# Designed miniproteins, single chains, continued (5): the designs that were tried, part 74

Each design is a single chain, and the fold is of that chain. pLDDT is the mean over its residues in the fold that is shown.

## One batch from the design tools (miniprotein)

Design m18559
Fold by ESMFold2-Fast:
Structure m18559 (fold): chain A 75 residues (1-75)
Amino acid sequence: SLEEQAEEYIEKAEEALKAGDEFTAIMYYLQAAGVYYKMNDYEKAKEVYERALELFPDSKFLKEEYEEFLKYKDP
């Protein structure tokens, strides 16, 4: 299911964090948020973005992805 896919991406992101692979962690968080967006679960998508931003507050790439999400959830 899409819920299982999103959960798997979050687990992979957490594994990448433990390994010190910040880039891979960010990518998996973004993939999880994308799955929630496809489900029209914008609240969970937002929670994933906010969690990733807490972990990587200085990531310009992540901030830009979050801003694009905010534009497209409320066009």
Scores: mean pLDDT 84

Design m18560
Fold by ESMFold2-Fast:
Structure m18560 (fold): chain A 63 residues (1-63)
Amino acid sequence: MGEELLKKAVEAAAKGDAITALQYLGQAMKAGAPKEKIKETLEEMKKANPSLAKIMDEEIAAL
């Protein structure tokens, strides 16, 4: 369920492209990815690029 989109979100976050990362995450959510997978992916994005941690924490809080 949108697993390819979640992988692309993590890759974009690792490159510092927060906008593209969140767009892929949003597409995965629209494709029916479960809330738990979205949360897990946001944590992986934070781990991949700690400079984006605040943005990812705000997205987790909005779930």
Scores: mean pLDDT 79

Design m18561
Fold by ESMFold2-Fast:
Parts: C-alpha cells; structure tokens; sequence
Structure m18561 (fold): chain A 89 residues (1-89)
C-alpha cells in the first residue's frame, strides 16, 4: 500500500511539473491529480476505470470545463482511496 501511494504521488508530481510548463496552474493541478488517480486505479486492478476517468477528464478539459474535470478527478481519487482503505482491513 505505501509503495502504491509513493508511486502515485511521484506520478502526480511529474505530471504537474510537466503541465506547469505550458498550462495554467489550475489545469496543471487537474492533470497531476489525474495522473495520481490513474496510477492508483491501475495498481488496484481497475484498469478499465482508469482509462474511463482519463478519457472523461480529457474531454472536459477539451471543452473548457475545468470545474467538471476537477470533479471527475476528485471522485476518482476518493474512490481509489476508499478501495485502499478497504484493503487495509
């Protein structure tokens, strides 16, 4: 579990750093959080869910709906964290 969180945090930091070079702070944060959510979901065996979340966030960003993108990412992170908590039992 600790290793999964460390890898996800690293993915978040790398994606945020890369996006921050060309995108707004808000978009960079969303892309960082997306990388964390996708990494956690894949580590949990939820590869299809990870791909779905990535696609939905990319579509929201493409439409300029950053609020929707942030909501999708937050819900995905919450779901991944709940599943991690369940596995700790």
Amino acid sequence: LKKMLVEAEKAQEEAYKEASKTKSEEEAKILGDLAMAVTLLKKLGEEEEAEKVKKEVEEAIKKGDLEKAEKIVTEALDKAMEKIEELEK
Scores: mean pLDDT 81

Design m18562
Fold by ESMFold2-Fast:
Structure m18562 (fold): chain A 64 residues (1-64)
Amino acid sequence: GAGEAGAAAARAAATPEQRAVAREIGETLNKIGDSIDEALKLKKEGDEEKAAEAIKKGGGSGKG
């Protein structure tokens, strides 16, 4: 349809380097989101200690 032309033009304007950077940022944000989701799930179960540990584990993986 008409909506795909704008998205295709934006993608065509992106360099390979820009696409690689955007992908890396997306992967980093997904890892942060996963850590938050796990912490929220544990907090909902009333286990604040395990929720804090999940956040620490997510933050510690930044070296890699």
Scores: mean pLDDT 68

Design m18563
Fold by ESMFold2-Fast:
Structure m18563 (fold): chain A 75 residues (1-75)
Amino acid sequence: GPEELLAEARRLFDEAVRYFKDGNYEEAIRLAQEAIRLARQARESSSDPELQLEAGILEGLAGILIGVAKLVLKK
């Protein structure tokens, strides 16, 4: 259900952060994109405002990570 999707999105985001810290920006972007996909699916599949808020925050944080990683890769 939505809770399991959000939990998986959190795991993928944590992995993305680890890859980012290691300088592997390409894998960080890939994992963060999957985290956004699952978080969005969780948010759209739930009527729980707390879950929707947590999913939305995760989508935002993952988006920031992707933006920063892409900026680093272009330089």
Scores: mean pLDDT 90

Design m18564
Fold by ESMFold2-Fast:
Structure m18564 (fold): chain A 98 residues (1-98)
Amino acid sequence: SGDEQVLRDAELDAEGAKEAAESGGDGTHFTAAALSAIGGGTNAWLGAKSGRASEEVAKKGAEIARKGALEGAKNAKGEGGKKGAELGAKGAENNGKA
């Protein structure tokens, strides 16, 4: 179902953001962490807008992506990964609410 796909994609994006942040460094790690979390929120929002997922499930998916990014930021080994994860968490939250 669309709900299952949105939640699964959000979980994968959250894990990707966390791993990117925790790997350390700048540039690629910053971009990977930010885009993974933002992608999770955006996918959840698009699922709700297209009618493939409920609004409640879309909000839950965005929250999963946000929490994963924030965990990555707390355990980040480099400033770039940390800042990327924090930015991604804000993007996931904002996109999930839109």
Scores: mean pLDDT 64

Design m18565
Fold by ESMFold2-Fast:
Structure m18565 (fold): chain A 72 residues (1-72)
Amino acid sequence: SPKQEELEKSRQLLSDFLHRVGDAVDAYIRAMRQAQTPQQRQQVRADYDARMAQINADFLAQLAAMDQQFAA
């Protein structure tokens, strides 16, 4: 049914989202280990925050697009 197809696609999208979050966290930890100054650590946090904001925005946009596709 369309509703079951929507749930299956939502599950796949959530799985992809969680993998992207994991990659962002790993990159953040690696970058923080390389940072030598407070200014460098602040930049690493800013980069992480920007990346997470984009991941969240993309995920919500994909969910909204699926909702429109399957909603009457």
Scores: mean pLDDT 87

Design m18566
Fold by ESMFold2-Fast:
Structure m18566 (fold): chain A 89 residues (1-89)
Amino acid sequence: SEDFEADVLSALALILIAVAKIEIERGKPFDEETERLLQRALDLAEKIYEMGRKEDARIVAEGVLEVLQKMPEAPEELIKRAQELIDKV
């Protein structure tokens, strides 16, 4: 079922965001590993959006944006990707 696949992808994306958020809240600097976690979450959100699960994609993108907004060194490109996905829903 595509709905089941979308649920699994959504859960994975939220786990990636949670890992990034926890590490940042622990005082870990925003590094390439954290950037890759958030980038992967956005890639999953885009797939979820294309599967018609627009609200789930928005929730993932908002989660990514929340993490990025806590870090002054966050890549502008990732902020833009998250915001553009939110604006599409």
Scores: mean pLDDT 84

Design m18567
Fold by ESMFold2-Fast:
Structure m18567 (fold): chain A 96 residues (1-96)
Amino acid sequence: LEERVAKLPEIYQKLFRQLEEVVAPLPEELKERILNAFLLRMEEDVARIRSVEEEIGVILRYIGIILEIELLLEKKDYKGLEEFLKKEFGDLLDIV
């Protein structure tokens, strides 16, 4: 993971580290699944993005994802967290 994260642009690295802090209270297996899915999505988006406007939109989406996960964890809404992760990452959660 660390080597792959280090290859991302600095703003994506910061977002990844923020997500690591947010999911720190979760069981290790679930943390690894979330972090791997998030990293894979970031790698795909970095390879795909062709404009500054698209990049801003993608970064704002990642900020929104991190904030929603944080909010759901604060509420102890683990069912809502599962539904949110499936909606945002789908099959990516199974690639760990």
Scores: mean pLDDT 79

Design m18568
Fold by ESMFold2-Fast:
Structure m18568 (fold): chain A 70 residues (1-70)
Amino acid sequence: MEEAVRELGREQGVREDTLRLAIDMVRAFRDGDADRVEQLSEQMAGLPPEDREAAGRLVAHGIRLLLEEK
């Protein structure tokens, strides 16, 4: 999961901090940590529009991979 999300982020030119935030969000979702998901969602909302859009795509990709690998 992490490697695939990192590869997609690198291909899309996503910043390291944004990529890290997206990976942390996918992990929080996997762990069922609703409080952490909410906190990370607020952090994502504070990103510039371009970075927020990129983070959203990376999170969606990571969640899809988690659902397929379960």
Scores: mean pLDDT 79

Design m18569
Fold by ESMFold2-Fast:
Structure m18569 (fold): chain A 56 residues (1-56)
Amino acid sequence: RTREQRVELVLAVLRAYPDEVLSVGALAALTGLSQSAASAARRELIRRGEDERRVP
């Protein structure tokens, strides 16, 4: 997947579960990405201000 597709997948999962604290492992499992890819996508979303949880 492209970087943008990975970021969009993680964003969609976070928006689907706004009241849940999702670990990188949970994001990886829900998106089908590796943990490193999910972590990188989450950091990109934090940089853009799209991840409301920021860092737990």
Scores: mean pLDDT 70

Design m18570
Fold by ESMFold2-Fast:
Structure m18570 (fold): chain A 75 residues (1-75)
Amino acid sequence: MSAEELARALERGLAAAEAAARAGDLTHQKIILETSIREGSEALRELEEAGEASPEQVRRVRELLDRARTQLAAL
């Protein structure tokens, strides 16, 4: 997975979580956010360890993960 693919996956995850929230499915919203944070954090760590992400790409992914964490904390 590239950093760009990871960022797009996190953006889709956030959109899916928002859709679940609009549907009133807070349990599904929580599962999507928890999964996105866990898998996204692991993927980012692997990309950083491999030297496959630029500082700008790392920053973008971290911003998306922070948004997911903020939304999860508000539940």
Scores: mean pLDDT 88

Design m18571
Fold by ESMFold2-Fast:
Structure m18571 (fold): chain A 87 residues (1-87)
Amino acid sequence: GPGIEQGIDRLLTEPLNALRADFRARLTDPAALQAAIDTLNSRSAEFRKQLLQLIATNPMGVAELLQLIDEGLAQIRAESEAVAAAA
């Protein structure tokens, strides 16, 4: 329902927007910055879709859902650190 979607937006969209702001401040190569933004947008959209599908098919899998969120956020963070290190 709408409450779940709002929760996902707060857990994923807001942190990813903050990461995009940090990338804009740190990256001096416009092509590298755009590639990083595109990657984050693609990853967040795919991850959000997977979370919504999991909730729809297994509403009792709360522990599995939380683990998936933690793993997805850790992966996005690792990718953002790799981009920052390459810049």
Scores: mean pLDDT 58

Design m18572
Fold by ESMFold2-Fast:
Structure m18572 (fold): chain A 83 residues (1-83)
Amino acid sequence: DYSKYREKLIEEARKIVEEEAELLGIKLSEESKEEIAEELADKLIEALNKNKDEKDKEKLEEVQKELAEFFFKLLLEAYEKES
């Protein structure tokens, strides 16, 4: 169960959120950054746990695309809220 890595995944997700927000020119509050990082970590853990036995490359690529789309959706929603 990848849930045991949640704290570490949140730390890594937080770094990604900060880098992408800076790239897009978005100034997010520390609270928004933490919330987005937690949602990303939880979504990643869910995807990893559901697909731990999946060996089909096409299905794994679809999961990666879904995670990327979820991440950008969270960033855009935060941008609209802060705008």
Scores: mean pLDDT 76

Design m18573
Fold by ESMFold2-Fast:
Structure m18573 (fold): chain A 79 residues (1-79)
Amino acid sequence: SARERLAAAQARAAALVARHAPDLDVAAMSPADRAELARLLEEIAEAMLAVVEETRGAAAAEALRPRLEAVLAEDRAAI
């Protein structure tokens, strides 16, 4: 399900962050780890849209898409 995909992506992101805990510094992360974080953020956003589509319908998911794309752009700029 979309919820299972979201949970899996969140678990992968948590595992990546945990490898750099407790002093997480994104600037100190390897380029490979930063690229993986960027991919996981995109996977989380698409999984969130899929959950909204399954629970509220395609129109609700499409209304949310530009807001999630704006958040992803800010997140990518921080990495």
Scores: mean pLDDT 75

Design m18574
Fold by ESMFold2-Fast:
Structure m18574 (fold): chain A 117 residues (1-117)
Amino acid sequence: SSAAERLAAFDAELEEFAARYQRYLAAELIAERKLSEEDVETLAEAVGVSPETLREWAKNLEAFREELRAEAERRDLLPLLELVEKAREHAGDKEKLAQLQEEAEAELARLRERHLA
């Protein structure tokens, strides 16, 4: 395959992983908050799953988190996942968020270069 095809495949992998991470965040929100049935249904629709699937993940949140980390490690996305989690811990800290964004951009550049080799 061409370099452009390899980069397109990598960008698709990133989009798939980002979608899975958004599903994890939705499950975490349900686990941590007392949401109405309507809010759970809206959230499930937004992340492209059934409300029942989302509720099941919320009950097994630790297992979902472990599966996410294993997937990230398999795809060489673990450093990116760790940077995103650090950004969540430093929400509201503009200087720290700017630094983490630069680190994430550098990691994305590394991953893209690796897919060209």
Scores: mean pLDDT 86

Design m18575
Fold by ESMFold2-Fast:
Structure m18575 (fold): chain A 79 residues (1-79)
Amino acid sequence: PIKAIVPEAVESPEEALEALREAARLARQLGMDATAARFEKQLEEAERLVKEGRHEEAIRLGTEARGWAILLRMFAESA
């Protein structure tokens, strides 16, 4: 899909949760403990938002995390 070329915005709450998990994991791997803790907290918030049906808010958190996950993955793969 074209989204694979520009994966900035997430389209579903499930995608948002995966983006947050990936960002937190990669930040931990890179030693960015404060950043990882922030994404871990945002993941807990997004999981609660999804359970409450507040999908727009969860998607917003995931969209930010998706961009971070892409950058962090590049750093993890190159360093």
Scores: mean pLDDT 76

Design m18576
Fold by ESMFold2-Fast:
Structure m18576 (fold): chain A 61 residues (1-61)
Amino acid sequence: LDEEELERIIENLEKALEVAKKEKSRTIARVVIRDAEEILPYLEGEKKERVEEIIKEAKEL
């Protein structure tokens, strides 16, 4: 995965998380968590922190 591809994936996860929060959907939140955890091992620094925050917020739903 290149840098631009990872950024696109993270942006899509952030958008999906906002939908889950707006609709209070645990189903969407679970999909976001799963997809975020799948890419987490490939991330470092700021991108890793962003995805860890997405997982944390999704788990709070």
Scores: mean pLDDT 83

Design m18577
Fold by ESMFold2-Fast:
Structure m18577 (fold): chain A 68 residues (1-68)
Amino acid sequence: SELLEEARLLILKHRKELSEETLEKARKVLEEGGRTKDAKGAVERLVEIVEPENPELAKELRELLEKA
């Protein structure tokens, strides 16, 4: 899914700004989204996971959802 790959690239771009715990949660959500083919649900969960540590990344992920 193009949406999942774009979300993955955004997470990687901001990886130094995120805790290891948040990165591990994001990895699991991305894997589940690929397996279930629920790309939109996965990205919505990523917004929730990253927002407390990086509100700017959460905003970029929301903008990605709007374009999908």
Scores: mean pLDDT 85

Design m18578
Fold by ESMFold2-Fast:
Structure m18578 (fold): chain A 95 residues (1-95)
Amino acid sequence: SNRDQILQIRDDSLKKIDEAAKKNPDTPQSVIDEVRDLILQVTDRLLANPDDRDLILEQAGLLYDYSIYYDQQGQDVAGKVLRDTADQIADLALK
């Protein structure tokens, strides 16, 4: 089941944004909080239907779109974490 992998992706992604915030103190706290909230919302949706391939791809695509948005705003820390999380979620659909 994808459930355990979704929980691991959530835990790893939340740790990554916390570490990235410490290494990049100029990143606004509001952006860090938004990224945490996005990770929690997406993974909560996935946990409701953890083996739904269409949902997995839809939610990965949503995080890719947000990563582009933050990159265009100069929030490269947010963009990178969301892109890495999107890649990990998308990989669940490829098994």
Scores: mean pLDDT 89

Design m18579
Fold by ESMFold2-Fast:
Structure m18579 (fold): chain A 73 residues (1-73)
Amino acid sequence: SDGLLTDLVSRGLLSAEHAQQLVSLGAQLQWVAPRTLQVTSSQVAQVASILAAAGLAFQVVNDTTLLVTLPER
């Protein structure tokens, strides 16, 4: 997931601070579709707050999982 966070920061979709906050929350990121990341964490509400602050579109799937829709490259 660290490589995905670095990519999001490089693309300007997350600040370095937001990425560091996600790492501190143990957030795990993986691609599930060409523009969709699955984010898993025990602290989904905190992760959702960070994603909202970054201006990213997301959907809460369950108590540990969010889907984030990224803009096209």
Scores: mean pLDDT 82

Design m18580
Fold by ESMFold2-Fast:
Structure m18580 (fold): chain A 118 residues (1-118)
Amino acid sequence: SSEEEKKKKEKIKELKEQIINGFKDLLESGKIIEMDEKERKESLETHETTVLAQLLKAIEAVQEGKMEEAEEHIEKAIDLLDVSEELREIMKEALFEAVKEIAEELKKKGIKHLGLSK
């Protein structure tokens, strides 16, 4: 129904805002840092089975205009979260919207090659 669609959109918006705020907190705390391309690749390969590493890969894919690769990394992140099928659809949309918004903000600031600090 239209009411159920409104509730779904509200949940997606709330989750998107939580994801963006969480990402900003990780940047401010230094858990996510800008590094050279080689260091980034090594850090993300070391943490490949983490949600955060997959989201960082999705952000770079969006920055490069590789939307299919970004979606693939978001799917991998959701697989790692082990959520229900109904929640999966909402999470996928929220993560994809958040990743696009984060990618645009980072692009405006000239920030590239974000990786995970030890």
Scores: mean pLDDT 83

Design m18581
Fold by ESMFold2-Fast:
Structure m18581 (fold): chain A 65 residues (1-65)
Amino acid sequence: SDEELGKELKEYLLKNVPDVAEVKVEGSIVTITLKNGIKVEVDISGLSKEEALELIQRKVVEAVL
C-alpha cells in the first residue's frame, strides 16, 4: 500500500540521506524537510519503491545543488 511504501521511504531517507532533517507522510504525499530548510513534496501514488526513491533523490539533489 502507499502508506507502507511511505513508511519504508521515511525510514530509508532518515537513515541514508544526510541532508534530510524530517519526513512526513500523509496518505500518498511524502513531505521531506531538508537541513537547509527547503521542503520537497512527492506524490508516491502508483509508484514502485524504486520509482519513488529515484524521484525523491532527483528533487533532493536539485534542492541542495
Scores: mean pLDDT 82

Design m18582
Fold by ESMFold2-Fast:
Structure m18582 (fold): chain A 75 residues (1-75)
Amino acid sequence: SAVERDLEARRRELEQTAMSPLTRKALEKILEAHRELGIPFQPLSFDQLRELAKKLGNEKAIKYIEEAERLAALG
């Protein structure tokens, strides 16, 4: 799908972008959350993305978001 192609392209760009390893891992987890929700990347806060995942009942997306937030706090 177009969503899958967009998210894969962003993941590849992220891999080539100069940033801390923890920040990169956090952003990779956010891309996985978007993939799980079936939406293209959106510049939402952790709280906004988590609320969306809760409304859709998507437990895997919630776990990815929580992991991303933890990794971001460490970097």
Scores: mean pLDDT 83

Design m18583
Fold by ESMFold2-Fast:
Structure m18583 (fold): chain A 96 residues (1-96)
Amino acid sequence: KVDEIIELASKALKNLFTNEEEFKKYLKKLGFSDEAIEYILKLKKEDEDLAIYVLTLYGRYLYDLLDPSKENQERLKIIEENMPPEFKKLLELKEK
C-alpha cells in the first residue's frame, strides 16, 4: 500500500496545475474528504507554494505512518511537533 499511496500522491501533485478534475480524482483515491479537497483547492488559489508543500508533507506523513520502523516513528513525531497550521487543518478535514 505504501507504493500505491506514493504513486497516487505523485499523480495528484503532477495534476495540481494542469488538470483540476484529475487532481480531485487522485485526492479522492487517497481518501480525502470533499471538505479536504475544497480546502486544498482554496489554498492553491491563495498560495500555490504552500499547497504544494502541504501535499508533499502529507505524502511523507502517510509513508511514515505505514512503515513502523523506529526511524519513521521519530520522523512522524517531528512532523507532528512542527506541523504547519495548514497541514493540521488538512488532517482535521480528512477525518470528517
Scores: mean pLDDT 70

Design m18584
Fold by ESMFold2-Fast:
Structure m18584 (fold): chain A 58 residues (1-58)
Amino acid sequence: MQQAQQLLQQAFQAIDQGDLVQGVQYFRQAASLLSPEQKEQARDDFTGKLQDQQARRG
């Protein structure tokens, strides 16, 4: 659904801006709208994004 994809984009944008709390909130909203397969893929993508953000700051 397009709403879930928009929320995922918002989550990634928030992480890029350093707002980890907002990013997690958007991701949780998106996850509630995704199928099980899409949830697994989105979780992997989101986890990778968080790791990249932490690596740049650590």
Scores: mean pLDDT 77

Design m18585
Fold by ESMFold2-Fast:
Structure m18585 (fold): chain A 86 residues (1-86)
Amino acid sequence: MSDQELNDAALVLAAAAVGVAASKIEDPEEAAELAKEAVEKVVEQSSSLEAARLAAEAIVAQIEKSHPEAAAEVRRHAEELLKRKA
């Protein structure tokens, strides 16, 4: 893989780990805040729109397991950021 592909893969894995951490937060509002911050960072740092989408989806998928309402809010925020990056 190129350095770009390796960095993007690392971002997706890191995003999933942050999503797991956020999913363990009992308060859905606090979980949503952490997840939104993580989404903003991965969208900014990823070298491709596809990598940004995969990283954001990884965060949302983990949050959805514990807080489906918060996950919907984070997904909406991610889509808006991805639209601006495109």
Scores: mean pLDDT 80

Design m18586
Fold by ESMFold2-Fast:
Structure m18586 (fold): chain A 61 residues (1-61)
Amino acid sequence: SPLDRVLALFREFLRKNGPPPSEEERATLLANFAALARDVYGLSPAEVAEFVAAAERLIAE
């Protein structure tokens, strides 16, 4: 699914770059990937919210 695709890209980004070191950088990263999910992959608002929740869990790992 497009959601799984965006989550896979986000996990790959974290593997290459590590987790964002500050709350501001975390918020910026999540906002940028949410915009990518919505504007490029066509995710609905509900799917974008699901992506953000999953992405926050991945950062917390």
Scores: mean pLDDT 86

Design m18587
Fold by ESMFold2-Fast:
Structure m18587 (fold): chain A 71 residues (1-71)
Amino acid sequence: SEATEKAVEEAREGVRKAKEALESDLPAEVATGEALRHIGDGIQSILDAGKKEGKEAKEKGLEAMKKVSEE
């Protein structure tokens, strides 16, 4: 489904961008703020997909975040 695919994509992108921010040469406070913002965006996409398309969409988004976080 479109919402499930988008949630998976946004979840993966959020974690990827959060890692990028934390590995940058930005001041720690700024890097942390950027990382939290990207994670929050990914979580919101998962919640929105779960509300629209149910449990499977939410589970797929969470699994995608977990996979990227373990890289």
Scores: mean pLDDT 79

Design m18588
Fold by ESMFold2-Fast:
Structure m18588 (fold): chain A 90 residues (1-90)
Amino acid sequence: SAVLARAEQQVRELAEVLKENNYDLLTLILGVAGIIKFLRREAPGWSDAEIAATVRRLLRKYLPHLSDETIDFVVARGLAEARRELAREA
């Protein structure tokens, strides 16, 4: 879908930023939060579980050296941050 392609492009861009600039874990969490926030707005029919599964798959594809534990942590923190940002905007 067009939404999935745009989400994949955002993960690819985040991976390049991290690779080139040696950014920390917080930058990764905030980048993931932005992608989750995008998916919540553009695909309102997707559950939190579907969004999380999609983001985990894309992170494994474009950041293959991250452990499963790190990916799960980053997705959990990104979901929490996206919820906080959306609540502040409401």
Scores: mean pLDDT 84

Design m18589
Fold by ESMFold2-Fast:
Structure m18589 (fold): chain A 67 residues (1-67)
Amino acid sequence: MSVEEIKELIEEIIKLLQEIHNLSEEQARKAIESVTGIDLSESNLSKLTEEDIKKLEEVLERLKKLS
C-alpha cells in the first residue's frame, strides 16, 4: 500500500468517527492512535508495517458495522 492509499484509509476512518461520534478531525485521529497504537503523523506513514495497515483496515470494518 502506498502512502497515498494509507492517507485515504485514515481519512475514511476519520470521516466515519466524525459521523458516528461527532468528533473533530483531531479527536478522531487521536482516537485511532489510542486504539491502534500507531503514530499517524505524516512523517511516520512511510514507516507503517503491513500489520499496522491491517489494524487500520480492521478499525474501518468495525466502524462500517456501526454506521
Scores: mean pLDDT 81

Design m18590
Fold by ESMFold2-Fast:
Structure m18590 (fold): chain A 87 residues (1-87)
Amino acid sequence: SEKEKRLEKAIKQLVQFGLNMKKELGKSIDEVAEKMAIALELLARRYGLTPEQILNILKKVKSKMTPEEQEILDAIEKKLRERFAER
């Protein structure tokens, strides 16, 4: 769907931002993962996507990523799962 494609694009952009933050500023991905998770959750809520749909899109995007990009996405996914567990 259009909403799923837009979230997929946002995930890719956030991962690239995370890679740039790690390379340029020497920051750990954990320092930015929480903020990225919040941004993705807000965007997904705006599109009416469920937690299950968000996690399925993350899995799809992850399968097409490099190991370095997957590390960034795994940090974001961990924070998203923690937020979803809070209900």
Scores: mean pLDDT 80

Design m18591
Fold by ESMFold2-Fast:
Structure m18591 (fold): chain A 79 residues (1-79)
Amino acid sequence: MEDVLRALERAKEAARKSGKPEGEEIAKLVERALEHARRGDLQSAMQELSKALQLALKAGDEEAAEAVLEALDKLQGLM
């Protein structure tokens, strides 16, 4: 769990550092996923991260997309 929470925090930071207009929306989706994960709602956390990944890819934010994908992989390992 701690590794997942750390990956989610990194994804949020990567999205905000990109300077893209979509960065704050991506960070908001990752923050929702983080809250779901803290409550043990892994299904909802996965759904929010999937939305964040789609938005990061559409925005061309490779750093945010990579960080979100890493968080998704770690979260799937808990399910």
Scores: mean pLDDT 81

Design m18592
Fold by ESMFold2-Fast:
Structure m18592 (fold): chain A 69 residues (1-69)
Amino acid sequence: SLGELVERAALELGLSREQARKIGEAVRYAEEMGFSIEQQLDVAALTAIRLGVSRELAQALVERVREAL
C-alpha cells in the first residue's frame, strides 16, 4: 500500500519509527477514505510537518515516494 511505502521512505530519510508509523497510518486512512494518490501524498507531507518534521524533509519524503511509484 502507499502507506507502507511512505512509512519505509520516512525511515530511510531518518525520521523516527513513531513519526514514520503515524505518517504511514494517516496515508492508509486517506486511501481507505478514497483520496487520490496526490491527496494521500499531501496527507503524508502535512502529517510529517505536524509531527515536527521540517518542510524540506517533508518534501523529500514526497519526492522519494513518487520516485518509487
Scores: mean pLDDT 89

Design m18593
Fold by ESMFold2-Fast:
Structure m18593 (fold): chain A 63 residues (1-63)
Amino acid sequence: TNEDIARQVADAIVETKRRRGVTVSPEEEKRLYQQALDVVESAKDEADLHRRVTEFARRQLAE
């Protein structure tokens, strides 16, 4: 489901941040999930989904 994809995306971002030594609060995790869900739900097809998710992850993991 879109919710499952959004959870996987949000969890991957959170795990990456934590490996970098960044503390991620439960509130930040929830915000990331909600934003990831919006990104996933806004996609028109699989190719658009891949592009949007990749851009979202890059933005969240930028310095």
Scores: mean pLDDT 83

Design m18594
Fold by ESMFold2-Fast:
Structure m18594 (fold): chain A 86 residues (1-86)
Amino acid sequence: DLLEKYKKNPELYREQVAIAKEIVKLLEEKGIDEETLEKLKKLLEKMEVPEPTEEAVNSLETIKQIAKEFNKKYPSKELEELLSKF
């Protein structure tokens, strides 16, 4: 259970949020479409919580999935490095 994992390790959750922010910025720089970018920004807002929630964890997983699919189509060492930390 990812929610329980992050509740037991709040520092890990904060690190994952920081990585997600870096990923979204990188995807914007690489030209991801505006609709997906706005969705990613809204997901980041849901993750800005004092403690992990199910919605925040689901948002984190959604960003991870979008980033992985983007990397499959447009591979980059920088994105792969960030994804390895997720």
Scores: mean pLDDT 84

